# Ledger of designs, part 13: designed miniproteins, single chains, continued (3)

Each design is a single chain, and the fold is of that chain. pLDDT is the mean over its residues in the fold that is shown.

## One batch from the design tools (miniprotein)

Design m8417
Fold by ESMFold2-Fast:
Order: C-alpha cells, then sequence, then structure tokens
Structure m8417 (fold): chain A 116 residues (1-116)
C-alpha cells in the first residue's frame, strides 16, 4: 500500500511535467483556450491512470506536504467540471493553475513578508 501510493505520486509527477510543458507552450502562444483543453485532458489522464478522483490525488499530495501539486490538481478538476457550464469560472481556474504550475522556485519568506 505504501509502495502503491508512492508509485501513484511518481506517475502523477510525470504527467505534471508533460502538462507543465504543454501549458508553457500554449501560454507562449497566447492561447488560453488551449490551456483549458490541456487541463481537461490532464485531469482525465490522472483519473484513468490511477483509478481515483482528482480530489483523492490532491489529498495524497497534501498529506505528502506538496501543496502546490495539490492545488494544480484541484484547479484541473474545476476546469473539467465548469468548462461546459461556466466558462468564466473555468478561465479563472486556468489562470490560477498556470500561476501555481509555473511558479518560480522563490523562497517562502517572500510570500510571508507580502502577507504582513
Amino acid sequence: MEEERKKALETIDKLLEEFKTRVQQALDAGDLDAILRIAREFAEKVEKTLGMSLDEAAELYREAGKEDQAEVLRFAREIKEHYDTDPERAREAATRLVSVLLKPQNDAADAAMAER
């Protein structure tokens, strides 16, 4: 069970790297609609590959202390749920997802000082 969870996280990490590359290419092209499609495809791949919901996958990352990856999975879920019914909410989730996914590796101290 421990090994299966670790293997699941490693599988999602690989899918996240592919997803990050595709999102960066779409962002460089200025195509936000492509980002929505890519995020939906990513969400579907995670669910099909692991046989678990994106919420369950996000929980595994949160328990592992990987909050950024957990947020990416949650935003991908929101895009999948809302892209047909609420395009504005899907676009907002996509903007948040891009911000987290492409976040520069800056120290957490900068964020703490900004909140003060």
Scores: mean pLDDT 76

Design m8418
Fold by ESMFold2-Fast:
Structure m8418 (fold): chain A 64 residues (1-64)
Amino acid sequence: SDEEIRKKLLEYMEEQMRKLNLSEEQKKEVRTIAEHAIDVGLRRKLSLEQMKAVIEQIITAVKE
């Protein structure tokens, strides 16, 4: 279940980064931060929707 949720979150992250036209440098930064955030979120039992919101915040912070 956690493995399946992690996979869905990573797929969502890649799709959002593609859609928002992030640079390769920005994508690398988002991936590094998001991997850690996903690990923490799964440990803390955050929902899929809460984790998607966290990923969106990371992308926004890195893009700006």
Scores: mean pLDDT 86

Design m8419
Fold by ESMFold2-Fast:
Structure m8419 (fold): chain A 63 residues (1-63)
Amino acid sequence: NQAELAAFVEKKAKDMGKNFEKAAVDLLVQKVGGSLFELNAEIRKLSALAEGDKITEAAVKKI
């Protein structure tokens, strides 16, 4: 379920003090798919690489 995956991404990013752009959430789910384990790993990586509190679509394109 794409809506559940998007909600998971947004919640995990928020838990790490980050917010995704809507396009970034959609792209991450599209690239990674339905694996919550892989989504969590990519969210952690993107959060560590972010200079501010926003994770952009451009940042997701680089992974």
Scores: mean pLDDT 80

Design m8420
Fold by ESMFold2-Fast:
Structure m8420 (fold): chain A 87 residues (1-87)
Amino acid sequence: MPSLEEILRSRGFTDQEIDEALELDRDGDGVITAEELRAYFESLGITLTDTGIQAWIDAIDKNKDGVITMDEFIEWLEERRNMDTSL
């Protein structure tokens, strides 16, 4: 099974973006919870409300089941990376 680092690298992500994603998937199970996503944003000094977290989940979660898979998160990061202003 390829690591998250290898998957992101194969998609052309930067070292910084890979490090950000590795901090989210601490369990290495390929699933990112709303709690982990909130903690990640808090570590960046960004305070998100429940509405803010739900907006991110809705943008990333294609299944609308309230759980973000690593594949869905990688697709979201890829979209973010395609916008030069998001760096």
Scores: mean pLDDT 65

Design m8421
Fold by ESMFold2-Fast:
Structure m8421 (fold): chain A 62 residues (1-62)
Amino acid sequence: DKRKELALKIGKALVENQKLALTQAEISRLTGISRAAISELVRAGYLVREGRLLKLSPEFVE
């Protein structure tokens, strides 16, 4: 599942930066994932938006 792979890549970036949440622009810069793909992950429920910050959905946190 490509969306799950992208969500896990974002999770790794959060851990590597010792953050629970990052902005869409920071995620795109750190992971190389397009802003459009990040928006799709939010729509699909893999990411939760809190203002400008994005974090992994609790359902996908280890």
Scores: mean pLDDT 79

Design m8422
Fold by ESMFold2-Fast:
Structure m8422 (fold): chain A 70 residues (1-70)
Amino acid sequence: MSPEQQALLAEAEKRLTEAARALDKEEVRRLLRELFEATADHPELVPTVVGLAIRAVALMLEAEGFVPAA
């Protein structure tokens, strides 16, 4: 990844984490959409974006008090 892309992903991760913990579903959806749109030209970013999406969902579930039973 370019340094610029890496910096943008780090900022996106921070914003996703904050929005997910705040249960701001609209902001999480918007940020994930922007990230997935960015992967259209950079398919190597797909695993990173998927990881961020999974983390955001996990944080939202934790914030809502849902813990998946093992």
Scores: mean pLDDT 75

Design m8423
Fold by ESMFold2-Fast:
Structure m8423 (fold): chain A 65 residues (1-65)
Amino acid sequence: DAGLAAYRAGDYKAAAEAFRAAVAAQPDDLALQGRLAGALMKAGESEAAKEAAARAAALHAAWRG
């Protein structure tokens, strides 16, 4: 997975880009939303990271099963 590979390599900017594309394709994926928030935080984009984390938390709260 391009996003995870970039994140593990420490390229948080590239990881955030890959996770953004993946989230656009699968916006209800909680793990993907959380990875995007983490990558944005590591890249220094704290406001974007807060928004992504809030979306992940909302999805988690709505999750059933």
Scores: mean pLDDT 75

Design m8424
Fold by ESMFold2-Fast:
Structure m8424 (fold): chain A 87 residues (1-87)
Amino acid sequence: MSPAEEFALFVRGMVAAARADLERALAEGKVSEEQAARLREVIDETARRLEELVAAARAGMPLEEVWARLQEVGREMRARIDEILAA
């Protein structure tokens, strides 16, 4: 498998896991329905940005740059999640 395809598999797995974790948290009463709706928006926006990185990797962006951008996206997503959960 190419490094770009391995990256694609990794980010898609991460997004799928995040969606599953959210649905489990909602089912367990750990988040409200309002928090769940906002968290779904964060996950969907993050998924969009990660698919843009997948496209960039396939177009020849250096892997070191792709992974650095992934870390930035993850940091921004975590901050938004923490803000929603604190509300």
Scores: mean pLDDT 85

Design m8425
Fold by ESMFold2-Fast:
Structure m8425 (fold): chain A 65 residues (1-65)
Amino acid sequence: SKAEEYAKKAGELSGVPAELVMLSLETAANELHATPEQVKEGLLAGGASEEVAELAAKGLEELLA
């Protein structure tokens, strides 16, 4: 899926396994009810790069589609 492709790319840039990125996005959607914008802001506040934050946000957008 497109969500998995975004998760894989974000994981490769951040050194995190794609499966763990996907689990984090699924948790953000289902447990935290976070929006893609909130995920992006949270990752940037946590020290992630703009590129990683944008890829994770797009991954969540595709999961919610």
Scores: mean pLDDT 84

Design m8426
Fold by ESMFold2-Fast:
Structure m8426 (fold): chain A 67 residues (1-67)
Amino acid sequence: EKEAFLAEARQALLANPDDDELWLEVMKRAKELGLTDADLVPLFGPVLAKYGKEAGIKIRKAREKVF
């Protein structure tokens, strides 16, 4: 379910922001669920707020590999 995925993925990334494989798995699952960029704002917003540019780089790299 979309809401459960977003909540669980957000908590996992907040706990393990340096896990490159986790970023890829989250992005792959988002693609499988057909999520839009707008759907991903509540997932990535809190992670970006906590970790800043480093999280932004992780998001960009994972997106490039998956999409």
Scores: mean pLDDT 82

Design m8427
Fold by ESMFold2-Fast:
Structure m8427 (fold): chain A 94 residues (1-94)
Amino acid sequence: MIEELAKKIAEEVEKEIEERMLVKGEALSSTMSLEETLEKARKIAYETAKETLERLEKEEPELPLEEKIEKAYEEALKKAIEVPRAEDLAALAA
């Protein structure tokens, strides 16, 4: 259950990151390909979402599932967005 929810959250985060990269940086050269950046972001999002959902189940079991998913999505997006930011900084520094 938690793993299935984390996977769905990671897919939504990947989509959001892709849209942000395409809007803001479609012409910018990166040290990583778009595909590699998105795969890395998805993995981080999955791990963060899973950890957050497990934590909320233990600490706030009475919190509605919908709100737990929302909090997990926000934490996953926050962590995953740092992947393209780090790559943009690396490309500019190189």
Scores: mean pLDDT 72

Design m8428
Fold by ESMFold2-Fast:
Structure m8428 (fold): chain A 93 residues (1-93)
Amino acid sequence: MDSRFEQLMQRFEELRARLRALLAQVRAQFGDDPEARQVVLEAEILEGIALIQVGVAKLLAKKGIDPTSLLERAVQLLEEAIALLEAFLAEHG
C-alpha cells in the first residue's frame, strides 16, 4: 500500500514536469494566439484541480485514510491536460 502511494506521487511529479514543458512550448510557439491562450488556461485549470486533490490526499494519508482514489484522479487530470496541449501542438505544429 505505501509503495502505491509513492508510485502515484512519482507519476504525478513526472506528469507535472511534462505538463510544464508543454505549456512552455505552446507559449513559445503560439503566445499571442487566442486558441493557444485558451488551451493553456484549460490545462492550468486542470493542473490546479489536480494540485488540490494531491493536497487533500496528503492530509487524508496523515489521518490514516486511503488517499489512492484522489491521487489516481490527480494523475488522470494531468494526463488530460497533457493530451489537450499535445493535440493542440499536433493540429497547429
Scores: mean pLDDT 86

Design m8429
Fold by ESMFold2-Fast:
Structure m8429 (fold): chain A 68 residues (1-68)
Amino acid sequence: NDAAKGAEAGAKAAEASGDKGGAEGARQTHLIAEQGNAKEAAEVGRKAAADSRSGGAGAAMLEAQHYA
């Protein structure tokens, strides 16, 4: 699903930039999206990314929501 793919991309981008908090938030978003709750996954991902101050993860989550 597009939301799950976006969350995966966001997790990898956050990991590449060394943002562990953002990477964990994106991973959780991916797991929830795979369970069929794309909207809830996007919300949880945004909240976790904002809390960890990860601009990259936040942008990736917004992009995932746009394609979902």
Scores: mean pLDDT 61

Design m8430
Fold by ESMFold2-Fast:
Structure m8430 (fold): chain A 68 residues (1-68)
Amino acid sequence: SLEELKKEVEEKLKEAERAAKEGRLDEMIQLVIDAANKVNNDPRLSEEEKKELLEYIEKKFLEITKSV
């Protein structure tokens, strides 16, 4: 479901934030890519659901990069 996928994405983004704070920028980038790929490659999602999750990932990534 959208809710379960969003929760998993959110968890990966929290891990990315921790990695960034520890100076592990390659791990941060990989976690963000993994989250985006999961959304992009899920055929069960509607185009609107996919767009919403990708925008959420983008917003969170920008917040993380501002803190580094």
Scores: mean pLDDT 81

Design m8431
Fold by ESMFold2-Fast:
Structure m8431 (fold): chain A 72 residues (1-72)
Amino acid sequence: MEYLVAITTSPDPAAFRAIVEALRAVPGVLELEADEAESFIVATFASEEAARRAEEAARAVPGTLNVIISPA
C-alpha cells in the first residue's frame, strides 16, 4: 500500500532544498512534488516503513514545520 507524506517547511530556500534531498534519499520514494513558493512538499512512498523514514529524515532538518502521513 502506498503512503503520502505532506511537509510544510519554513520559507528558507536552504532548508527547503535540504528536506527535498533528504526525502529523495529515502528508499521507496516513488514521486516527489516540491513547491518552494508555497513552502510545501508532497511525496509518495511504496510502504509505511518508507513513509516513516521520510518523516524522520524531514524532522531531522531544521525548518520542517509539519509532517502528515496518510495512505495514498
Scores: mean pLDDT 84

Design m8432
Fold by ESMFold2-Fast:
Structure m8432 (fold): chain A 75 residues (1-75)
Amino acid sequence: HMEERAAQLRELLRKHVEEALLEMGVPKDTARKAADLIAAGKSAEEISKETGIPVDLVQEAERRAVERVRAELAA
């Protein structure tokens, strides 16, 4: 079940990154692409180059997503 656990955590991170980007005004298709890239382990700089989202915005979305995932796992 270790691989299943890692996949669940990656999906939680992806979901919360997508939601955070949408909250910050990033278009839906771009937010999905960026969230998928974060789940694949890409850096904020790589994601910025591939999606056109400013690096600072990608980093803030990841920060919000990690905080939300931690809160969800603590419940």
Scores: mean pLDDT 82

Design m8433
Fold by ESMFold2-Fast:
Structure m8433 (fold): chain A 82 residues (1-82)
Amino acid sequence: ALEKAYTLGYIGALYLKGQGKDLDAILKEMEAERARLESPEDRALAEAAIEGYRKGKEEAKDLSPEEALELAKKLLEEAIKK
């Protein structure tokens, strides 16, 4: 569950970069959302997704939106095949 949450966060950052979104603003919103969760288990899942998002955002900084979108599609395809 945590590993999948991380992977989805990572792919999400690449996809959002491909869409021309402000990744820093979205990260701040994700952190605020996590703070609203009452369940420790739900918070752990959100935390894993945020860590994946941070990693994807960091790697996306050196990619064009086009490159980030193509990478996100490839990784999502692989994740769905599981």
Scores: mean pLDDT 81

Design m8434
Fold by ESMFold2-Fast:
Structure m8434 (fold): chain A 83 residues (1-83)
Amino acid sequence: SAELEKAKAEVQKLHGEVIEKVKEIYEKGDEEARKELEKIAEEFDKKSEPLTNKKEKTVEDFEELKKLLEETIKKLEELKKKL
């Protein structure tokens, strides 16, 4: 459906933002910043696991994943401010 495709596209866009922020922090950060990145990644993986393991995802599943990605982006922005 159009709604499902839109939800997927929004998640893909946010995932791209996470990748870019992680790359920037990794390139500019010290060892402590990289350790904090690892913790943020592990927390996201743990929280997203029930969603990523679903055989078929609904619009609601993508909305939940979007929320998790937005929370992750906020944590990455906070870490970036400490660089």
Scores: mean pLDDT 85

Design m8435
Fold by ESMFold2-Fast:
Structure m8435 (fold): chain A 66 residues (1-66)
Amino acid sequence: DDSDLAEYLRNAARSVRNGNDIAGRNAAEVLKSRGLTEEASRVLELVRRKDYDGAAETLERAAESL
C-alpha cells in the first residue's frame, strides 16, 4: 500500500537522520523497486557523502508524493 510505503519511508528518514547508512541504502532499494529511481539515486549519493539530513528530506518528500 502507498500508505504503508509512506510510513516506512518516514521511519527510514528518521533512522537516516541519525546516521544509519544501512537504513538509507535499504530505503533506496525500496524506492527503486517502486520506480522512484531518481529519488533512490539521490538518497544513495547523499548517504555516501554523509549528508543524512538531505537524504532524510529526500525520503520525506518521496513519502508525501505517494
Scores: mean pLDDT 87

Design m8436
Fold by ESMFold2-Fast:
Structure m8436 (fold): chain A 96 residues (1-96)
Amino acid sequence: MSKEELENLIKEAETLQKQREAARDAWDVARLNAGASVEDIVAEHRKELEEKLDKYLAQLSKFLGEPLINSYREKLQKEIDEEVERRRARLEALAA
């Protein structure tokens, strides 16, 4: 892989990330307009992230010892808490 190919892949990934965030905002606005609450959307998001974390750590447990798995769980749980709070703030702004 050339440096130019790698730089193009990074730019494409950044573009897709922005498109994904815009699509999430549009979906959240549609759900709020349909009568979903901010609390319902936040609770659903937390559940999805925690289920993904459990699956991810289950796969890693095949390669890593339990102390490393526990360390990753604590770190990623904190990141989930921060992500859920960021989404709550965004949803409150979109609902205003």
Scores: mean pLDDT 81

Design m8437
Fold by ESMFold2-Fast:
Structure m8437 (fold): chain A 69 residues (1-69)
Amino acid sequence: PLEDLTKRAIELLKKGYSPKEAYEILYKELSSQTVSTLRSLGRSDLEPEARKASREDAKEAVKKAVKEL
């Protein structure tokens, strides 16, 4: 859920990563997990949409984390 992603973003920011760096790390983590799951389900056809959704989720999580700090 977005709340868990926001907590991860806060952790990265507290470690000294910039919002851009936190976004890049979170996007890579989230897209890797989602794409791996889709491949295991035989739904590689959904990878482009899943990557797009992961990008938006990571962006919103970092935005929320910055507002909480």
Scores: mean pLDDT 82

Design m8438
Fold by ESMFold2-Fast:
Structure m8438 (fold): chain A 91 residues (1-91)
Amino acid sequence: ALEVLKEVDEKLERGEPLTAEEIRAALEAVRRLTAEYLEALRAAGAPQEELDAIEALARKQLALLEALLKAAEEKGVLTREEILEVVKEVQ
């Protein structure tokens, strides 16, 4: 899961475009990591306000990744500039 996100980040650093498959893998990785992280925090006795804040942030990240996936499916690949344009629209 973390390895998928690292691969995506490394590709963006190299100026390589992201495919729809890579964005989909990142989306599933974020979903899984968020669920595991929230469960770990809940088990550790984290306050509800902290859990709610993390859930809100995760919802924003998932919405962004879903928008990126839609754009990548339309174009085939997304460049860094195209990613930044989608980020501007998802707020």
Scores: mean pLDDT 76

Design m8439
Fold by ESMFold2-Fast:
Structure m8439 (fold): chain A 75 residues (1-75)
Amino acid sequence: MLKQAARALGEVAKSLGASEKTVKKLKEAVEKSKSFDDIPKAVEEATKDLPKDVKEQIITSAKLISQELKRRQAS
């Protein structure tokens, strides 16, 4: 599921005008996350150089994706 989260967040970042370099960095950071709870933190680090409004949108998406993945993993 981390690879799917990385792809989804990469597409969000790209749609908001993030550079290809930032999109790749974001995808790598998400894929290297140890847990779904680490996804928002990884995204925040990967997007620190983006404008505040763009960064906040991507981080919000990361939190929603993290929550959704945790919900799907719940038995």
Scores: mean pLDDT 79

Design m8440
Fold by ESMFold2-Fast:
Structure m8440 (fold): chain A 82 residues (1-82)
Amino acid sequence: DPLVRKIQEAFLNGNFEEMIKLLAEDAVKRGLTTREEIRAFVEEVLKKISPAFYASLTPEELDALVDEVMKLVEEYKKKGIK
């Protein structure tokens, strides 16, 4: 997925807001609809771009990240991807 490269670049630049937006964009383009699908996708991408960062997240921090991605997924579905 070409968006995974952009997500990795955003992460490496410390731009977590852009990383979350790109995760939501990719989830929408993949047709992911449920929290379980979006969570699995977010975990897969984070493990690919930074296994160490993924391992450092608490369950609560991961849930908060998934919630922010889901919020943007719902906005992108209604208004289109920017």
Scores: mean pLDDT 81

Design m8441
Fold by ESMFold2-Fast:
Formats: C-alpha cells, sequence, structure tokens
Structure m8441 (fold): chain A 65 residues (1-65)
C-alpha cells in the first residue's frame, strides 16, 4: 500500500516537471519509459489506483507531446 502510493506520488511529480519544463526529445523518451514503469508498478501493488495512474500517465503524454 505505502509503496504503491509512493510510486503514484513519484509519477505525479514527474508529470508536474514535464508540464512546467520543456524537455529535449531524448530526455522526454526516458521520462516516458520511467513513467510507464511507475504506472505499472503502482497498479500491480494497488489496483484501486488504476484510474489515477492512467490519468497521470495521460497528462504526462500530453505534456511531452
Amino acid sequence: MEEAQKQLQTLERLTEVAEKTKLSPEIANQVREYAEKLQKEAIEADPSLTEKANELLQRLYEALD
């Protein structure tokens, strides 16, 4: 439970950084891969977080374009 929340919080922070900071294409790809891992780990640890994790990942994709 605590680990799942930590993964979700990390994904949220990553999304915030992507939204306010213009990243190079290379860094954007690395951020995308890491965010996908965080989303999967959060959902695996706590399936109730699925909607929130998917929402954050969509926002991240939107920010990175």
Scores: mean pLDDT 80

Design m8442
Fold by ESMFold2-Fast:
Structure m8442 (fold): chain A 86 residues (1-86)
Amino acid sequence: GETLKFLLIAKANYLLKRADELLARARSQGNDEMVARLEQLKAEIEKVLEELEKSDPRDTNKIAELYSKIQELEGELDRLEAELAA
């Protein structure tokens, strides 16, 4: 539904903000490998956000697919954040 689409768009934007904060930290540390990984992850999040914005909120299969992608991207961001903190 429209509510779930709106919540997923908000989630994707939140993940982009987290990615930008981690990118700033990785750059300050001179961690070029982490910067590259975070830039790729950010691009994947931006692609999912574009697909969400174009999606029909009545397409339950497409919304479920995009929900799964957001969960996978959040998990990857959590792993990169943990690696950067170590």
Scores: mean pLDDT 88

Design m8443
Fold by ESMFold2-Fast:
Structure m8443 (fold): chain A 83 residues (1-83)
Amino acid sequence: SEVERRLAEAKRLIAKADELNAQATEYSKQDSEFYRKAAELGREDPEKAAEYRKQANTLGQKSKDLQAEADRLRAEAERILAE
């Protein structure tokens, strides 16, 4: 029963980590797209380019935060499985 509880908890944490990693990947893709758009605008519209870079930075930070949370959950699952 204790082993079954640990396995169930580890699986739950891994599932949550996978969901957060999927969200982080999506934000990272959007970050890259906004940076590309900013580069394409260049000097033609520097204010719009700056806006895209700001959006990219915000998405990049969200991606990193979600990845850090996913890493924490995965590490916890690994600790549980090691016991």
Scores: mean pLDDT 88

Design m8444
Fold by ESMFold2-Fast:
Structure m8444 (fold): chain A 109 residues (1-109)
Amino acid sequence: SLKQQVLQVLKAEGVTVPSEIVDAVVDDFSRLYNNLSVDEEQAQQTLELLQSPGGLAQLAQNLQIPVSGLKNLLRVGEAVAFVNNVDSLSPHFVAFLVHTAQRNKSLFL
């Protein structure tokens, strides 16, 4: 299953993330990713923000989650992207992670 492959990648990298976050990201990827309607301009701006100095903290504030929650989301996101041969630094994938955070906000608090 996708979840088992993602958990294997996280384990190999020595990363520990709450199982509920792994479940939420894996489930949302499987159900929503290919049909996600993305605002390409907003997605590109979010990607550029993440690559800027202080951008991680700013995105966490914009999403109203702690930086630790956003870091957990990004770690699981990178593992999901790796398993599915998707570019984790694409605007579409970053938009997917933002959407997942907004849908599952309580898991990242």
Scores: mean pLDDT 88

Design m8445
Fold by ESMFold2-Fast:
Structure m8445 (fold): chain A 118 residues (1-118)
Amino acid sequence: MREEEEARRELEEGIEEAQGLLDSTEAAANTTVWVAEEAAAKFPEKREELEAISAEAQALLADAQATFAQGTEQAREYVEKGDFEKAREVLEQALATLQAKLAQNEALLARAKALLDA
């Protein structure tokens, strides 16, 4: 069926986009942790704040990983059941959540860098 082939293609493309967002979130979180450790070494008085930033970045990454795993699994399940509308809705929600988590991690990275440069 043309609709089934199109839905499977949209699922594969959406999963690739979600994986890219997850990879970017992981890179941002890892960089934030590294910058926070460097800043804490230079400014021991800021260690508590920097450890909080690092912990928040790691928590956002864990949330992004859970969103990716749950969203892609649910979308695949709906495609297998022939519910292409719900599959697309679940994938779109997962992508929006991953985009938000990436933006939050990028903001934490900017904050950690500002503390390193102070």
Scores: mean pLDDT 87

Design m8446
Fold by ESMFold2-Fast:
Structure m8446 (fold): chain A 77 residues (1-77)
Amino acid sequence: MEEGRRALRELLSEKAKELLEKAKKSHPEVAELLNQAAEYYLQAGDALAAGDLERAEELLGKGVEYEKKAKELEKKL
């Protein structure tokens, strides 16, 4: 469980970096949503590091939500 939690935290950090890089190349409205998704993924990683699995799930859900909003908005632009 603890090893898997560390691996997930590293994946969330990498995903946040990817979203931040994509935001630099995106329309401003899409970039805002990608930046928020990245922030939630980083906060989820912090919650995992603290052992707060419930908070980590909430924050991960928010990250996924904002990433989907960015993708939907990008299709309309």
Scores: mean pLDDT 82

Design m8447
Fold by ESMFold2-Fast:
Structure m8447 (fold): chain A 57 residues (1-57)
Amino acid sequence: GDAEEALRIADELAASGTGGGIAAAGLVRRTVAEGRDAEALEGGRNALAQLSAAGEV
């Protein structure tokens, strides 16, 4: 579901080793914990796309 995919993306963000990726992972995980799974998934995907564009993942 959305929560499972959001948490998978959070793991990928954290694995980037960048400050931005680690911070984004924390936000995604907190948003899932608050029950906002669809928002967490959208936010995680946007953060991953930004890091990919910057060459950081």
Scores: mean pLDDT 83

Design m8448
Fold by ESMFold2-Fast:
Structure m8448 (fold): chain A 58 residues (1-58)
Amino acid sequence: SAQLQAQIAQLRAEAAELDAKAAEYDSKGDVVSATIHLAKRIAKESEAFLLEKQIARA
C-alpha cells in the first residue's frame, strides 16, 4: 500500500541519518558512539524490511 511505502521511505531516511552520524563519530575516533548509531541503523533497516514483506504479500 502507499501508506506502507511511505513508512518504508521514512525508515530508510532515518537509517541514512544514523549512518551519517556513525561516520561522524568514527571520523572523530569515537568508536563506541559510531557502533551504537550503526546498531540503530540496522534496527531501522530491519523495520523497513518487515514492512516491505507486508506489501509484497498477496
Scores: mean pLDDT 85

Design m8449
Fold by ESMFold2-Fast:
Order: C-alpha cells, then sequence, then structure tokens
Structure m8449 (fold): chain A 71 residues (1-71)
C-alpha cells in the first residue's frame, strides 16, 4: 500500500522513499502529517493525526505514527 510505504519511509528517514508522498496527492492531510513528523514538529503532527478520518489509517499504523511523534 502507498500509505504503508510512506509511513515506512518516515520511520526509516528514507529520502528516496519520500517520493512516495507524491502518490498521496489525494490525501493532503496525511501528506502534511508525514511531513510534520519528518520535521519533528510534534504539536502540529499530533493535531493532524487527530484530524484524520478513522478509516484512513489502521490502528497499528496510527500507533506507529504516534510513537514517532512522541519520540
Amino acid sequence: SVIEKAIEAVENRDAEGFLVLQELKDQPLLTELLYEIALGRRERARELLASLPEDVLSPEQRERLLKLIEK
């Protein structure tokens, strides 16, 4: 899944993997969240994660992103 690859790219700080974010153009809120996490902007990232519809991310994916934000 494009979403899964995008999350893995942020977790691994993979610059090449950030190209996957281009495929998320129809998910602007998720794309912004991933950029804010990559920049270490925890407050904004937390706000964006709370604003995402429940069906966009699995519970496991949400937990992974929350751990990255709190790091």
Scores: mean pLDDT 73

Design m8450
Fold by ESMFold2-Fast:
Structure m8450 (fold): chain A 65 residues (1-65)
Amino acid sequence: MDDLLLELQRRHTEEVDREKRRLFLEGSRRMNEAHDRGFSEAHQVSLELGRRLRELDEQRRRFLS
């Protein structure tokens, strides 16, 4: 048993991976723009990206609860 859990985990992992890829691409673009505006803004974008990634990890943890 646990086949259902394994299948759910695989599907969820694929969804989270796609979301992380999208966030990474968007964040990379925003980071580049922020860097042109100044180091302080680049730092702020980096913090926001880290926060969003943690939210995704928290969401996954809650889903698997």
Scores: mean pLDDT 73

Design m8451
Fold by ESMFold2-Fast:
Structure m8451 (fold): chain A 100 residues (1-100)
Amino acid sequence: SDKKIAVVEARVTVLLGAVHFLERIIENAIKNKDIKRLEQALKEIENLEEQIKEVKRELERLKEENPELAARFDKYIERLEEALERLKELKKKIEEFLKE
């Protein structure tokens, strides 16, 4: 239904915003050498990764049910895949910083 599509699209927007916000928090925590905040950010990354994977699975299901909208859903899936790659890079950056 159109309402289910709108809800999933809203979730994509919220999750992409959360990733962007977390990137800024991590950059500031590294600059300030805030170890406690960086350790907390690792948990937040894991939580966001799981939420993004769930929404990707929902989008893939909606794509099968609505083939005419496949190109629209592919754009959201691509943005979520880019967000997952950014989270992976942030996690690596934090882990490398914490080893020093």
Scores: mean pLDDT 89

Design m8452
Fold by ESMFold2-Fast:
Structure m8452 (fold): chain A 94 residues (1-94)
Amino acid sequence: SDSTRQQIGQIADDTMIQIRRAHDNGDSIDRMKSIAMDGIDQISDIARQGGMDQSDIDSIRSDTQTSINNSKSYSDLISTIMSMRMTITDRLDS
């Protein structure tokens, strides 16, 4: 739904803002990864509330967690959050 898509977008944006603040403060990549993990958990909860199938959520979350674990930079983490947002919203529109 449009409201679910909007809520996911808001959580993704808030997560990216928090990651940017951690980067600007000189925080570790591990701290930024922790923020990203909290963000994907919130996105997953909103997708579940929006009626997305749990198996689809678990698959997307697992792939996103792997990408976060493999991220080596701030920009990698931002790209990963954006990719998860797009994947979930595309699935909701199908």
Scores: mean pLDDT 88

